# Designed miniproteins, single chains, continued (3): the designs that were tried, part 83

Each design is a single chain, and the fold is of that chain. pLDDT is the mean over its residues in the fold that is shown.

## One batch from the design tools (miniprotein)

Design m10869
Fold by ESMFold2-Fast:
Structure m10869 (fold): chain A 87 residues (1-87)
Amino acid sequence: SEIDELEKEIGEIVKKIEELVPEEKRGAVMREILNAMQAVKDLAPLEEIEALLERALELVRDNPEAYELMKRLGELLKKLHELLLKE
């Protein structure tokens, strides 16, 4: 399904971000990502999801590769949210 393919891509991007961020920031970055993913699954308001994603993006601001992956993750999570709302 489109949801299954999207969740797989999300998981692959999350793993890459975790590998790219320094250990001292990893816990904070992963917490915000997991919070955003949970908000998507809980069908939270888009504003709440966007706020969590913006916070995660700021945490990886000093790593350009992780920053671009985090932007992509945000796009995929918003798409997943739209698909789950229509299910």
Scores: mean pLDDT 86

Design m10870
Fold by ESMFold2-Fast:
Structure m10870 (fold): chain A 114 residues (1-114)
Amino acid sequence: DRVLELVRRLLDAVKAQDREALVALRHEIMDAVPEEYILEAIGRILRAIGDALDDPVGAARELTRELQRALEDPSTPEGVKLVLVLALTTLAIAVFDDEEAREAIIEGLEAILR
């Protein structure tokens, strides 16, 4: 599953604290987002940045829970799943130096991949 492979790569990059890998992954996911979801993707990126400035830990927990729900729902389009992984990758970059937010992302992604 392409989306689950992207989630694994995101987890690995966050655990490794590899900012360059996160930036490269975000670029790759954006290129993979279908045209019809581009405006939604841009909106979710901006929202992730805004949420990171207000409550980085809460933003990490909410977005990882939203991604988990989307991945568990077979009716969720792949484009929506890609948008959520893109938003979470953007959040991971925004909260890169925030240890508690980083740990919240790791916990959420590990729960998804179990």
Scores: mean pLDDT 88

Design m10871
Fold by ESMFold2-Fast:
Structure m10871 (fold): chain A 67 residues (1-67)
Amino acid sequence: AVTPQLISALTVLATKDPSEDVRIAAAEALGEIAQQDPQAVPALEAIAAGDPSDAVREAAKKALAKL
């Protein structure tokens, strides 16, 4: 079982980190978690809809497509 604290920490990294590479990695990690814990899905949907970087949004969309 994934803790809510891990989902929150990865969501902060995916939305607040100034590095695009870090936000992509956090979105991918949330995608892996979402395969077993649906609580990560709203975070991925928010990232896919709202991140200023096309690459970060695509990473979140690809993660959602695997569910």
Scores: mean pLDDT 80

Design m10872
Fold by ESMFold2-Fast:
Structure m10872 (fold): chain A 101 residues (1-101)
Amino acid sequence: SIEELREKLLELLEEFRARAPASLLPEVERTIALLRDESAPPARQLTAATAVLARLAVEGAVSPEEAEEALRLLIELARLLGLDTGVAGLEELLEALRAAA
């Protein structure tokens, strides 16, 4: 379900928040708040979560395996929301992450 995937994504972001560099912490916190906001557009929630995950991965705050887990949740959520362009972009990001590992 959308609610279950969102909860799993929130749990991962809360774990990542504990390891986030100080410079990225405000963006992680804003993204968590945005995901908790039931009135926020789903596309905006997905875009923010994807952007912060990519930055956490680049900064080495999360492992490639943790980033892949979060990306898979984002892909599933995008599919359930009917965001085809979002799905394609996330799948491309997942392949790039695997190639870099």
Scores: mean pLDDT 80

Design m10873
Fold by ESMFold2-Fast:
Structure m10873 (fold): chain A 82 residues (1-82)
Amino acid sequence: PRQRVMRVLVGTPEQQKVILSDLKTGEGYVLEEVRFPDGTTRLVIVSKGKRVGTGVQPATLELYGDGPTTLPVGLDTSPPPP
């Protein structure tokens, strides 16, 4: 896969906070479609090889490279398994 810089924003449009920045696609994080207990399927940013936990927050993903692309996603904030 080609390298792309991505940035993850959380919060309201007026108070967006950058949580993850300068991440290259495929370097430690992946975007996965996850089915939730309510029957919905959502895109979630997860650590590569980690299972999605219960600590998913709403977030916005911005991709760089060929121009800015904005995607509504979840961010898995669950701690790594012991």
Scores: mean pLDDT 52

Design m10874
Fold by ESMFold2-Fast:
Structure m10874 (fold): chain A 56 residues (1-56)
Amino acid sequence: MDLVGEARREVDARTDLRPEHRAILLAFVERQLRSPDFPGKVPIAEIVAALARVFR
């Protein structure tokens, strides 16, 4: 699960987020990556950064 592993690494690097928000963020990113409609052209780091801004 390379994409999920990448997402987990990016989320773990966001120690400035609350543990609760990191769990939600990871779930959102995993959901996006599992979606058949998700455009795989977007870097995972960008997805994590964009979603993390909502929780800050």
Scores: mean pLDDT 71

Design m10875
Fold by ESMFold2-Fast:
Parts: structure tokens; sequence; C-alpha cells
Structure m10875 (fold): chain A 106 residues (1-106)
């Protein structure tokens, strides 16, 4: 079984490798989004239930799979940036839902 930390490390590596193919402005936005992902995952790891941690692991696995599929495609730098940003924004939104659900189960 892969740990959430191992999944985060794999996601960071894939994001860094894809971001290198984009422009400087896109790289800055992707870096900011990845910092937000890491902050939210760490909040869930410190304060979340086992269910929240499981959902987080599944969300990270889904994002990793989507990013790996992007690496197999001959996308332009602009198309690559747009898709990486979209995947990270979707991941952040899902992590926010997990965090908010934990607050309601008190």
Amino acid sequence: MRTIQQLLDELQTLVDDLAKQTDADSQAEIRQLMQEVKAKVNEILENGSDVAKFKTGMALLHAIRELKELSKQNLSPEELAERVISILESLINYLDIIIEEEKEEK
C-alpha cells in the first residue's frame, strides 16, 4: 500500500516535470496550486478521519493518473499548462469538500 506522502511526492515530481514544458507565468501558477494541494493534504493528515484520509489518497491517485496520461500526449506548452492547472484546481476543490465534510461530522 502506498502512503499519502508517497502519493504527494509522486504528484509533485509529475507536476514539476510537466511544468518545465510550460511558460514562466504558467509555472508560477502551477507552483502556487501545488502549494495549496500540499497544505490541504497536510491538514487532512493531521486532523482528518480515516475516511477523509482514504478519500484524499483516492483523489491523489486520480490526479496522478490524469497527469501521467498528459505526459503520453504531444500537447502544446499552452494546452499542457491549461490541463495541468485544471487537474490541480479540480483536486483542490475535492480536497476542500473533504475538509468541509470533516467539520460537519463533529
Scores: mean pLDDT 84

Design m10876
Fold by ESMFold2-Fast:
Structure m10876 (fold): chain A 87 residues (1-87)
Amino acid sequence: SAEEEEAAAAMEELAEEIKKLPKEKQEEIFKLLGEMQAAIKARDEAALEAAQKRLLEFAKSTGDEELIEAVEKVVEVARRAYAEALA
């Protein structure tokens, strides 16, 4: 439950940052988040790493520090979810 609450909080923070972006950038970040979720479900570590890298690169390209921090938190939560799926 604590892990679920932390994941929900990280996603909520990211959602608030995403809605400040232009619609075209919102679509790109949702696509990248979908790729990350698909990799977790498939237990594909290489795909997860690639999706996380692309998501972080996209966030850094915006120059928005709050968005970068929100993405870093979501990436950390996703890594923990993947590790738990392997356990």
Scores: mean pLDDT 80

Design m10877
Fold by ESMFold2-Fast:
Order: structure tokens, then sequence, then C-alpha cells
Structure m10877 (fold): chain A 94 residues (1-94)
């Protein structure tokens, strides 16, 4: 739980930075790493659902604001992680 809580807090902090500074490939990459670590650290579907909601928000903003191939690639990576989280949540809720 400590590892999951720490990774979630890091993801929340990076999301706040994206709100303040804009979506950069570096911030998206760091957010995705924190999200991946949070996902690996828990089997609690409620925690994974919160993480999926954060990813959905980042993806929605990224799709609206992305203009470069690097920015688009970062959003595509976020979309792949969201799909993986949704599949895992479905399995855990089954």
Amino acid sequence: SRAAASALAQADALRARMEAEGLTPELVERFLLAAHLAAQSTDDPAVLERLAAQLEAVIARGRAEARTPEELASIEAAERLLDQLRARIAQLRA
C-alpha cells in the first residue's frame, strides 16, 4: 500500500504540474511511469479505477493540445496504458 500510495501521490503531483506548465513529453512520460508503478503495486480495483480516471483526463487534454509527433506518441502511450488498466479492472471485478 505504501508503494501504491507513493506512486499515486507522484502521479497526482505530475498531473498538477501538467495543469500549471502544460503537457510536455517529459511530464507525460514521468506521469506514465508513476501510473505504471502504481498499477504494479496494487490489485485494488478502486485504486486502479482512480488511476484510469487520471489517465482519461490526461489523454483528453493531450488529444486537444498535441501538435507534434512526440506529443502524439506520448498520448498514444497513455491510451495503451489506459486500455491495459481497463482490462485488468474488468478481470478484478469479475
Scores: mean pLDDT 80

Design m10878
Fold by ESMFold2-Fast:
Structure m10878 (fold): chain A 67 residues (1-67)
Amino acid sequence: SSLEEQARRNRELLLRAADALAAQGQAELEVTVRVGDAEVSRTLDLRDPERARREIEELAEEALRRA
């Protein structure tokens, strides 16, 4: 579905952005995931990359559930 596709694209883009910014030494990243009419935002701690990855996946799933 188009909503599932939006969630997947958001997840993929944010994972790449988080990895790139963490590699540059950035400590945090404010992210917003939009799927359909749903919008969810969170500040990620890039100093904990495993947690940041989990939170990105959770945000995309939450936005899809709310959409």
Scores: mean pLDDT 85

Design m10879
Fold by ESMFold2-Fast:
Structure m10879 (fold): chain A 85 residues (1-85)
Amino acid sequence: SKQDEVKKLAEELIKKVQEDIARNTSLGEEEKQEILDRAETMANSLIATGDIEEPQKIVEETFSEDARIRATGEALLQEALAAAA
């Protein structure tokens, strides 16, 4: 179902973020936690909305105007969408 697809995308997003931050040695623990917290918020928004047709709006609501954190979230969402297709 569409809800199962959204849940799978949300789970894949969290997994991808966890793997990417674990591999990154230049980010501090606080920055890693912030990125993970934002990804979890976005995943919860995806599940609550049940609609993957407007992921950009969810990213904008979840991430701050911090271009680095937002760009990371957008890249991970794009990869998760590609994996779900």
Scores: mean pLDDT 64

Design m10880
Fold by ESMFold2-Fast:
Structure m10880 (fold): chain A 90 residues (1-90)
Amino acid sequence: SIKQQVQQLIEQLNQLLDETDSSNIDARFILNLLIGAAHALLDDNLETAEILLRQAEQALADNRDSIPPDLAARLEALLAQLRQLLEQMR
């Protein structure tokens, strides 16, 4: 189900947050926005999920140079997956 896919993404996001050093403030901020968006999807709060995903997209664009390239690519992929699930729930 879509909710099971969202829960799997929350697990991946929490794992990535655990792997992300506390000094990577921008990456951790984006991860927290994505985790918030995923929880909003579980609550069927599509408006909140959209707002948080847009904030994550903007934060990633604005801070790309401060985030390690491999981590930025993983954030972009997880963001894209959450966006796809949001569109499927509309």
Scores: mean pLDDT 90

Design m10881
Fold by ESMFold2-Fast:
Structure m10881 (fold): chain A 80 residues (1-80)
Amino acid sequence: SLLDKKMDELFENAIKALEAGDREKVKEYVFKLGLLLQIWGIINNLPDSVLLGFQQALEDLYNAKSVEEARAAYERARAL
């Protein structure tokens, strides 16, 4: 659950950066979140299709134009 807490913290920081229009901070937080998702996937021996799903959700999160789009992308990644 410590990993879950850290991922949620990074996501909420990404949302705050998105609301502030700070694209560099969004990029930083999405990058860090991506590293944790990859580690989580490797530890749990997830199939490549799920790891590709994480990559796509992170790209959607990075390119999000609204908080709703960003939350939807993160929820998709977490549901995989």
Scores: mean pLDDT 80

Design m10882
Fold by ESMFold2-Fast:
Structure m10882 (fold): chain A 84 residues (1-84)
Amino acid sequence: TLEKALEILDEVIELARKNLPPSLELEIAIGLAGIYAGVARLTGDVEEVIKGIEVLLDYARSQGNEELAKKIEELLEEAKKLAA
């Protein structure tokens, strides 16, 4: 369901905030994920939530935080099951 996918994205955002240092770049990545969440709410499209999660996954990888990237990847797979 869209509601469950959005819940997963909120968990990903919380993980990013807890595990990455505060920065303007982190806030931009979270803001972009939030835009995708907004589009998902307007369209009902779970694929938009997946795009938001992928933004934060790419950012975690860019920061070299492989443990966080692995956790986000597991949550991304759960969100993909909701879109299929």
Scores: mean pLDDT 87

Design m10883
Fold by ESMFold2-Fast:
Order: sequence, then structure tokens, then C-alpha cells
Structure m10883 (fold): chain A 99 residues (1-99)
Amino acid sequence: EELEKAKEILEKAKDKDPEVRKEAMEEAKELAKSEDVEVQRLLAEAVLIAAEDKDKEVVEKAMEAARELLKHSEDLEVILKAIAALLRAIGKEIDAELA
């Protein structure tokens, strides 16, 4: 059940419509409290993709989902991907400010 939802979230994170990608990140934030490591890993992958998004609101929601994953996960892969997502989002903001 949660695993199927996590797979759907990962696919929605790749959607051409930014509204669909925002919805995926909101769903990822809610599901981030799952105790299933496979679910958390799929969410971490979706969040990592969304952290590179062209839409600023998608990136902001991805950062919120990444923070929830860090709060609830003890899995090293999830932790590293969530940290990478936050660093990518911050790096883009720094580059824009310095340009």
C-alpha cells in the first residue's frame, strides 16, 4: 500500500506539469514518517530529483520533504540522498544570488 504510493510519488516527481510535481512533494512529506525503509528510499529518490527542479515551489516543497525524511529515517542511503537534495537546493540559491 505505502510502497505503491511511494512508487507513484517517484513517477509524479518526473511529470511535465509542475503542479503534479508539487503534489508529489507534498505527498512525499506526509509519507516520510513511514517505517518502511524501501518506502523511505523511493521518497528520497523523488526528493533528490525534485531538488533539481526548475520550479522554485517544487524545490521548496522538496526541501520540506527532505527534512521530514531526515527526522524519521535511520537508513544511510535515505539520509545521504536527503542531505544531497538540501545541498543541491541551497547551491542553486547561492549561485543565483552571486550571479
Scores: mean pLDDT 84

Design m10884
Fold by ESMFold2-Fast:
Structure m10884 (fold): chain A 102 residues (1-102)
Amino acid sequence: SAAIAECLEKAIEALEKGDVEAALKALDEAIALLDAGAVPTEETVELLVELARVAFKKEDLEVLEKTLELLKKCYELKPSFEVEEAIGIAGILLGILKIILS
């Protein structure tokens, strides 16, 4: 939905600026919209992959973990190979980041 995309775009912008709290808040708003019955779209998944990449680049473990949770929620609501691949990408990035930060 457009509302989820707007939340994810806010999360990406906030994280690029180093505002982790604003990024997490925007992710929580996206999760609340999904819980309220909003349907994930291809744009939702593409924005979550972009957010995972930005979180990895910024070395933000918490945002990356929450992005992966949201991708898993998208899969539960609307299973697709695209979401499964996105979960795989985010999971690999999270694994690498945990090694870098250890």
Scores: mean pLDDT 89

Design m10885
Fold by ESMFold2-Fast:
Structure m10885 (fold): chain A 59 residues (1-59)
Amino acid sequence: SLEDQAIAFKIARQYIGKATDEEIALRVITEASAKYNLDTVAVAAAVKKYIASGYTYVP
């Protein structure tokens, strides 16, 4: 959902410039599933899209 994507992107933004893209993706997947109970497959797809856009993608 748009809300799930917003949560994933918010988590990713906390690590931009502080971790590699691969580390950011892993942190987003683990935090979104653990803290927000989001589906890991959906979150992985969302964060991959966000990274591919250079962190500029807005749904």
Scores: mean pLDDT 83

Design m10886
Fold by ESMFold2-Fast:
Structure m10886 (fold): chain A 78 residues (1-78)
Amino acid sequence: SDLQQGQQLDQQGQQYLQQGDLFSADYYFSQSSEYYRRSGDEQKAQESQKKSDELSEQIMTLPVDEQVAAYIRLQQQQ
């Protein structure tokens, strides 16, 4: 179900965050928010979106070349 997919993606985001992979964490929390929204769980969708937004703010403080390299890496792994 969309709710279960959202939960799994949120857990993966949390795992990447624990590993210090901000880019992967941001991506997975963003995807989790989409699935929670589709499931009708607006509270969980907002919580996951907030985590993604906070990580995006942190990422924007990194050097531009690091941001570009990490983005390309994520795109190539999909």
Scores: mean pLDDT 82

Design m10887
Fold by ESMFold2-Fast:
Structure m10887 (fold): chain A 100 residues (1-100)
Amino acid sequence: HMKELLETRLENLEKYEKDIDPARKLLNAVQLRIEAEKLGYDEIASRFKELAEKYAKELGVDPKKLTLEIIREVGRREMELWLAGKTDEIPKVLEEAAKK
């Protein structure tokens, strides 16, 4: 079932690519690539890697600089902003994380 969940997340990322914030789709592609690699789903990981490289090129950043630690910290900041009602600040946090 985890493989099917990753495939669904890949399809959704590709399908809604134009509707997703550029920094968010990059962070999602990097996170899902790391998860797929950890589980040994090399074919799925390769496709997420291609998407991450595409989105990173669009933003002018190096996707190799994005670590799971950075992605987790961004997730914690998003939750904090959401709970505080500062959802308008979320896109900026995502952009700053992607450009590091």
Scores: mean pLDDT 79

Design m10888
Fold by ESMFold2-Fast:
Structure m10888 (fold): chain A 94 residues (1-94)
Amino acid sequence: SEEEKLLEEIMKILEKGLKLFLQSTSDQAAREEAIALAKEISEARRRYLETKSEEDKKALVEKTNAFIEFLKSTGNAEAIALADEAEKKLKELA
């Protein structure tokens, strides 16, 4: 579906953002936080694709926004640019 394609595009952008962030920092606590947030999005996406429920869609959007805000807070210009791209695509789901 178009929605599933959009979700795949968002996930690929965020995966690039995570990789760039992890390459830009040696802060172990920040690395662990980023990985945990990314895992929560993957789990929420899996649930939404299985259930197609509005509640699971809302959870996915909220978890995705949390990671987008995390990437924006890092000060890494490339990660921030990817977060902005993901945010614009996420708004297309609404």
Scores: mean pLDDT 86

Design m10889
Fold by ESMFold2-Fast:
Structure m10889 (fold): chain A 103 residues (1-103)
Amino acid sequence: SKALMEEGNRAFLEGRLEEAIQKYREAARASKDPLERADALMNVGRAARAAGDLEEAIRAYREALALLEAHLPTAADPAATQARIEGLREAIRELEEELRRRR
């Protein structure tokens, strides 16, 4: 929901990254709109990356990617949806490479 996203955004800006992740996850579960759910999951990924939790960031981005790929055939703006899909694929590749370098 909008309130949960706003709470997540506040927590993120204040450096309360674990709380931000929790609020964004709650926002994703509260919405039935695939675009709102994808936005919330992308914010989970950003907050998790900021917290140094690359596995959680990759998981969240993959969840967002799956939602956007499922939405694409019915998207009101297919070009914008495709650009978000491509951005998520690149972010996942970058995070997987960073995770590999840490091991």
Scores: mean pLDDT 89

Design m10890
Fold by ESMFold2-Fast:
Structure m10890 (fold): chain A 69 residues (1-69)
Amino acid sequence: SMEELLEKAKEGDEEAARELAEIMAKNVLQAVKQGADGELLLRIGVAELEELGAYAAARYLRKIVQEAL
Protein backbone atom coordinates (compact mmCIF):
# COMPACT_ATOMS: atom_id res chain seq x y z
CA SER A 1 0.00 0.00 0.00
CA MET A 2 1.06 3.64 -0.38
CA GLU A 3 0.94 4.01 3.42
CA GLU A 4 3.48 1.17 3.86
CA LEU A 5 5.73 2.67 1.14
CA LEU A 6 5.54 6.09 2.86
CA GLU A 7 6.53 4.66 6.28
CA LYS A 8 9.50 2.78 4.76
CA ALA A 9 10.54 5.88 2.76
CA LYS A 10 10.45 7.98 5.97
CA GLU A 11 12.83 5.42 7.56
CA GLY A 12 15.35 5.85 4.70
CA ASP A 13 14.37 2.94 2.44
CA GLU A 14 15.54 4.20 -0.98
CA GLU A 15 13.66 1.47 -2.90
CA ALA A 16 10.36 2.32 -1.14
CA ALA A 17 11.02 6.05 -1.75
CA ARG A 18 11.54 5.38 -5.47
CA GLU A 19 8.39 3.23 -5.75
CA LEU A 20 6.28 5.83 -3.90
CA ALA A 21 7.63 8.62 -6.15
CA GLU A 22 6.86 6.58 -9.30
CA ILE A 23 3.23 6.05 -8.20
CA MET A 24 2.82 9.75 -7.33
CA ALA A 25 4.51 10.84 -10.58
CA LYS A 26 2.16 8.59 -12.61
CA ASN A 27 -0.83 10.25 -10.88
CA VAL A 28 0.53 13.77 -11.57
CA LEU A 29 1.25 13.02 -15.25
CA GLN A 30 -2.19 11.40 -15.69
CA ALA A 31 -3.81 14.56 -14.24
CA VAL A 32 -1.72 16.74 -16.63
CA LYS A 33 -3.17 14.75 -19.57
CA GLN A 34 -6.63 15.80 -18.25
CA GLY A 35 -5.62 19.50 -18.19
CA ALA A 36 -4.26 19.89 -14.64
CA ASP A 37 -1.30 22.17 -13.78
CA GLY A 38 1.62 19.74 -13.44
CA GLU A 39 3.97 22.29 -11.85
CA LEU A 40 1.40 23.09 -9.13
CA LEU A 41 0.66 19.39 -8.46
CA LEU A 42 4.41 18.67 -8.25
CA ARG A 43 4.92 21.52 -5.72
CA ILE A 44 2.04 20.20 -3.57
CA GLY A 45 3.28 16.58 -3.70
CA VAL A 46 6.89 17.51 -2.91
CA ALA A 47 5.78 19.76 0.00
CA GLU A 48 3.60 16.98 1.47
CA LEU A 49 6.43 14.41 1.27
CA GLU A 50 8.96 16.85 2.81
CA GLU A 51 6.53 17.72 5.67
CA LEU A 52 6.26 13.97 6.37
CA GLY A 53 10.07 13.53 6.30
CA ALA A 54 10.11 11.47 3.07
CA TYR A 55 12.94 13.53 1.53
CA ALA A 56 14.26 10.87 -0.87
CA ALA A 57 10.74 10.31 -2.26
CA ALA A 58 10.34 14.10 -2.70
CA ARG A 59 13.64 14.27 -4.67
CA TYR A 60 12.64 11.32 -6.91
CA LEU A 61 9.16 12.77 -7.51
CA ARG A 62 10.63 16.13 -8.60
CA LYS A 63 13.13 14.41 -10.93
CA ILE A 64 10.61 12.07 -12.62
CA VAL A 65 7.93 14.74 -13.18
CA GLN A 66 10.35 17.48 -14.35
CA GLU A 67 11.97 15.09 -16.88
CA ALA A 68 8.50 14.11 -18.23
CA LEU A 69 7.07 17.67 -18.48
Scores: mean pLDDT 87

Design m10891
Fold by ESMFold2-Fast:
Structure m10891 (fold): chain A 99 residues (1-99)
Amino acid sequence: SKLEEVEEGLEAALAEAREAGDEAAVAAVEELRRELRETKDVERVAKRLFIRKTSGDWSLSDEQIDELYEFLEEIKANENLSSEELKKKFKEKLEELKA
């Protein structure tokens, strides 16, 4: 189920953050786990996890996550890009939103 996939993704992200010694990432993943348990909003938590993990930035705001997700979905749907070109465009959009 989607819920099980998100729970597994959160556990994997938590393990990776702990191995890296990234205390901020650990705290952010634990917050997402709490939000999932309290709200049961699987889609919201999945989107936050996906964008934060893909960007490597666990401090992103809800607004930044939403804009990055919409941008990524639009370029995937409308452009036949290589994975390298997609990563480059994603990084450029991330830098724009953080400026």
Scores: mean pLDDT 82

Design m10892
Fold by ESMFold2-Fast:
Structure m10892 (fold): chain A 99 residues (1-99)
Amino acid sequence: DDEKIRKIAVVMTMVVAARRATREGRLEEAIELAKMAVERAKDLPDAMPYALEALAEALYEKGRLEESIEVAEQALSLNPNNQRAKEILDKAKEELKKL
């Protein structure tokens, strides 16, 4: 389905933009881009793990630790071998213990 491939491409473009915004410290923009990617990926199982990973990372960098944990756990529920989601989860849990 060509339309499904195009939808995946749009989601992945948003994921790349969200990750760049996170790296550049534009954290509010990164969170909004990642949330839009998650919403667009809700019927796209191939793209959803990447969207959730980007959102969890942006939330972690913003210090929204409880939300980052929830999103990272959701990513791991879809793929238990997602090393990046696990790393974000472990870091967010460790930082939360310091609060």
Scores: mean pLDDT 88

Design m10893
Fold by ESMFold2-Fast:
Structure m10893 (fold): chain A 72 residues (1-72)
Amino acid sequence: SAEDYLRANPVYAPLLDLSPEELLTYAGGVDPNSPKVTAGDFALAAVAYRRTGREDLAAEYLAKAQELDPSI
């Protein structure tokens, strides 16, 4: 899952312990058009949107994460 992927990464793992609103603010900085965006960045955005009830955005960003890393 996206959460399991992020929890295994020491950069992203602490962010999962933030409130849903704080995590959403962090995820809002993820630029999907950046050449430096990672599967972890998309997975973080998916988790943030899911935790805040934004199911359509959660599904969209999860799909983007899985395009970069199918193990998510």
Scores: mean pLDDT 80

Design m10894
Fold by ESMFold2-Fast:
Structure m10894 (fold): chain A 100 residues (1-100)
Amino acid sequence: MSPIEQIEKLVEELKKKVEEEDYDGALEQAEKLVKLVKEIVENENPSKEELEKILKLIEEALKILQSIDPSKLTKEQGIKLSEIRKELIELDGKLRDKIA
């Protein structure tokens, strides 16, 4: 499975977990997504086309996470969601800089 296909799978699993209201599972998929994107961006030399695909997938993940009703989360889940969103926003910025 290519790194991009792995990211796509994690975004799909994230969406399913949010739809199922499995927030622990959703946050686990989002953490795996952050880790995988960091590994690709830091250790690989992805093409501009690959960076653009990863950026779109990060933006999709951010939209999914933003759709979560914070009143349904525990305090611990809410903190974790905030940290994950911050890391994805930082990665979005870094990818935009690399594409430009």
Scores: mean pLDDT 86

Design m10895
Fold by ESMFold2-Fast:
Structure m10895 (fold): chain A 115 residues (1-115)
Amino acid sequence: MVYTDLKEQLLAIVESSGEVGIDTLRERGASEEKIEEAERIKEKMIEDLKNAKTKEEIEELVEKWAKEAYEKKLALLREAGNEKGIRNVEIGYENAKKSLLATAAGSTTALTSLA
């Protein structure tokens, strides 16, 4: 994938996946404060992506988002005592690493919906 095409595809993915996460919060009856927090997370992710200058910086950024999303999901599942959920999230995280675009989509939705 050409660097320019990759960056444009990721910008579109972060925008659309961020909206999915924010809509999930709205459907769950989240407070306006939580919606604003999710909007700020989306805006920060878009800004960081726009500021990335190399393919390596983009890959490092997506890996950072994936790790943050994974850790937030694990924390919630551990608080709930959901051992099967923990195993499923661990398996999902390893599988997601096989695709940069799929990892970016899943991580953005998780980070915005878990705001």
Scores: mean pLDDT 80

Design m10896
Fold by ESMFold2-Fast:
Structure m10896 (fold): chain A 89 residues (1-89)
Amino acid sequence: ATSQSATLEVAAGSKKVAIFDLPAGTYKVTVTNTGTATVTVAVSTDKSSASVTVAAGETGTLTLTGSGKLTVTVTAEGASTVKVTVTKL
């Protein structure tokens, strides 16, 4: 499977959601925060869920197994730009 990505601009105190439709498998979710504030990233599938906190200028990584829908929720303490990349392992 090819990698899918989304770029999310999140306002201070707000959250944005990206949804990826993916076949059954194990996925690496890479989150790059190019903003100036910390973001919390929660990822869920039909089989598993995980979360990571990504500081300004940092990259976080999560590994999850699932089928169908992978939901990424990004919550920002301050205005932030976040790139989410989902890659099948």
Scores: mean pLDDT 81

Design m10897
Fold by ESMFold2-Fast:
Parts: structure tokens; sequence; C-alpha cells
Structure m10897 (fold): chain A 88 residues (1-88)
């Protein structure tokens, strides 16, 4: 399974998210320049891909709630807590 990482505007992230759903890819939208959050999101996507699960994590670097949500989702995946996985 491929991992797709996107840096850009909200529109770029949304477009990449639609393509990830189509191609059964784990997707991570990057949240600003926080290297710790970026690393967590990448590891979470990698773990989900190895388990054969499609997982999409997105966020807006300008929105504190989106940043916290993305971090929470990544932590849930890394700690094997239940997460919503989109069904094709």
Amino acid sequence: MKILVVEGTVEDVERANREAVRENVSFVGLIGEDPELREKMLKAAEKAAKEGKRRIITGDSGDPLSVELARYEADNILNDKPTNVPRP
C-alpha cells in the first residue's frame, strides 16, 4: 500500500485526499512545520498501510483544532485504539 504525503493549501490537500480514496492509499496531510507531529502522522500512516487498512489524516496548519485532531488520530493509530477507516 502506498503512502501519500501532501504539503500545500487546503485545496491541494482535499484533491490529494480524493485521489487517495480512489487508489486505496494511506494519506497524511501535513500540519505546518511541527516536526514531531509530522513524524507521528507519517508513522501512523505507515502502520495503517502495513495492516492493509486505508487511513486518511488531514489538517489545516492555521487551525489549532485541526492540528489537535490530526495529532489525536495519529496517536490512536499508533496505540491500536479504534479508529474510523473509510470503506471503499
Scores: mean pLDDT 57

Design m10898
Fold by ESMFold2-Fast:
Structure m10898 (fold): chain A 83 residues (1-83)
Amino acid sequence: MEARELVERLREALERRDLATAEELARRIEALKDPEAIVEALVLGAEELARRYGFNSLANLSPEEQEELLKKLKELAEEEIAK
């Protein structure tokens, strides 16, 4: 599967609130070692989760704030999956 297809499927899973599938797809994208696809997937996932939990878009944050937000979004996603 092309990196773009994995990113699109990740977006779809996030829109459906299928966090288990989204996590699996994110790990597959990481395994590809494609920096562009990884960044794109992180931005898409972070923006969807940020919208749901009231955080600002990554596009408007400093690099340090982006790092902290990504960590929080991952923690929130793990908590949702655990429910």
Scores: mean pLDDT 64

Design m10899
Fold by ESMFold2-Fast:
Structure m10899 (fold): chain A 55 residues (1-55)
Amino acid sequence: SAAAEEGARRAAEAAARGDSAAAKEYSLQTFEEAGPEGGRAADRGGVLGAIAAGR
């Protein structure tokens, strides 16, 4: 969904600039907002990758 894509993008951008806490929160919000379908898609690497990159 558009909401999931936007959330994942924000998480990635936050991670890129070093805001690990913000990246994590955006990722969790994206998971919740998108529901089951978005959660599965995000878990495939996009959102989790953004969190990992922030470390």
Scores: mean pLDDT 62

Design m10900
Fold by ESMFold2-Fast:
Structure m10900 (fold): chain A 97 residues (1-97)
Amino acid sequence: DREELEKLAKELEEKVKALPEGSVERGYALLELGGVLFQLGRYEEAAEYLRRAVEDLRGVDDRATAQALLGLSTALRKLGRFEEAAEALAEARELAA
């Protein structure tokens, strides 16, 4: 349901604003927000928030970082940014090895 996803995106945006920059909790909220925005077709915003999720989660949670990178890769493909998408996918694969 699009209306439920739009409501969830607004709730997650407020949650992200309330959390400290670089915090793990913000990284998880950014990962969720990126996924919701992707489902809404808001691919540019999804890619931006997923990059920030990678920054917050890198070195703390390899699984969550890999999920953020996979989401970022998929969003970048929707935007036609295939080289950047391939780089994100390669990093995700290294974290899963």
Scores: mean pLDDT 90

Design m10901
Fold by ESMFold2-Fast:
Structure m10901 (fold): chain A 94 residues (1-94)
Amino acid sequence: MELENYKSHSILLLEEAAQVFAAAGDDEGASRLEETIRKIKNAETFKELASQVEEGVKLIGEGLRTADLSPDQRAQLEAIRERMIETAKKLKEL
């Protein structure tokens, strides 16, 4: 139950990030986040989930540096990335 709650939370954050990148025209960035969502759905341990959440943080960070983002889109992605960093930290303590 705990693992599924963290998966659902992480998937929602990554889906929001993918939508922002798609709206900005970064279809490749959106697609990479969708692949990370698929891997999260298949995670069977907190360690596997933490690894995929950290990959999501990395991909959002790369998109923040490379994508042509509006100020509002950038702020949304920075907020999502921060929440995912907190989630990864909590998962590593489980």
Scores: mean pLDDT 87

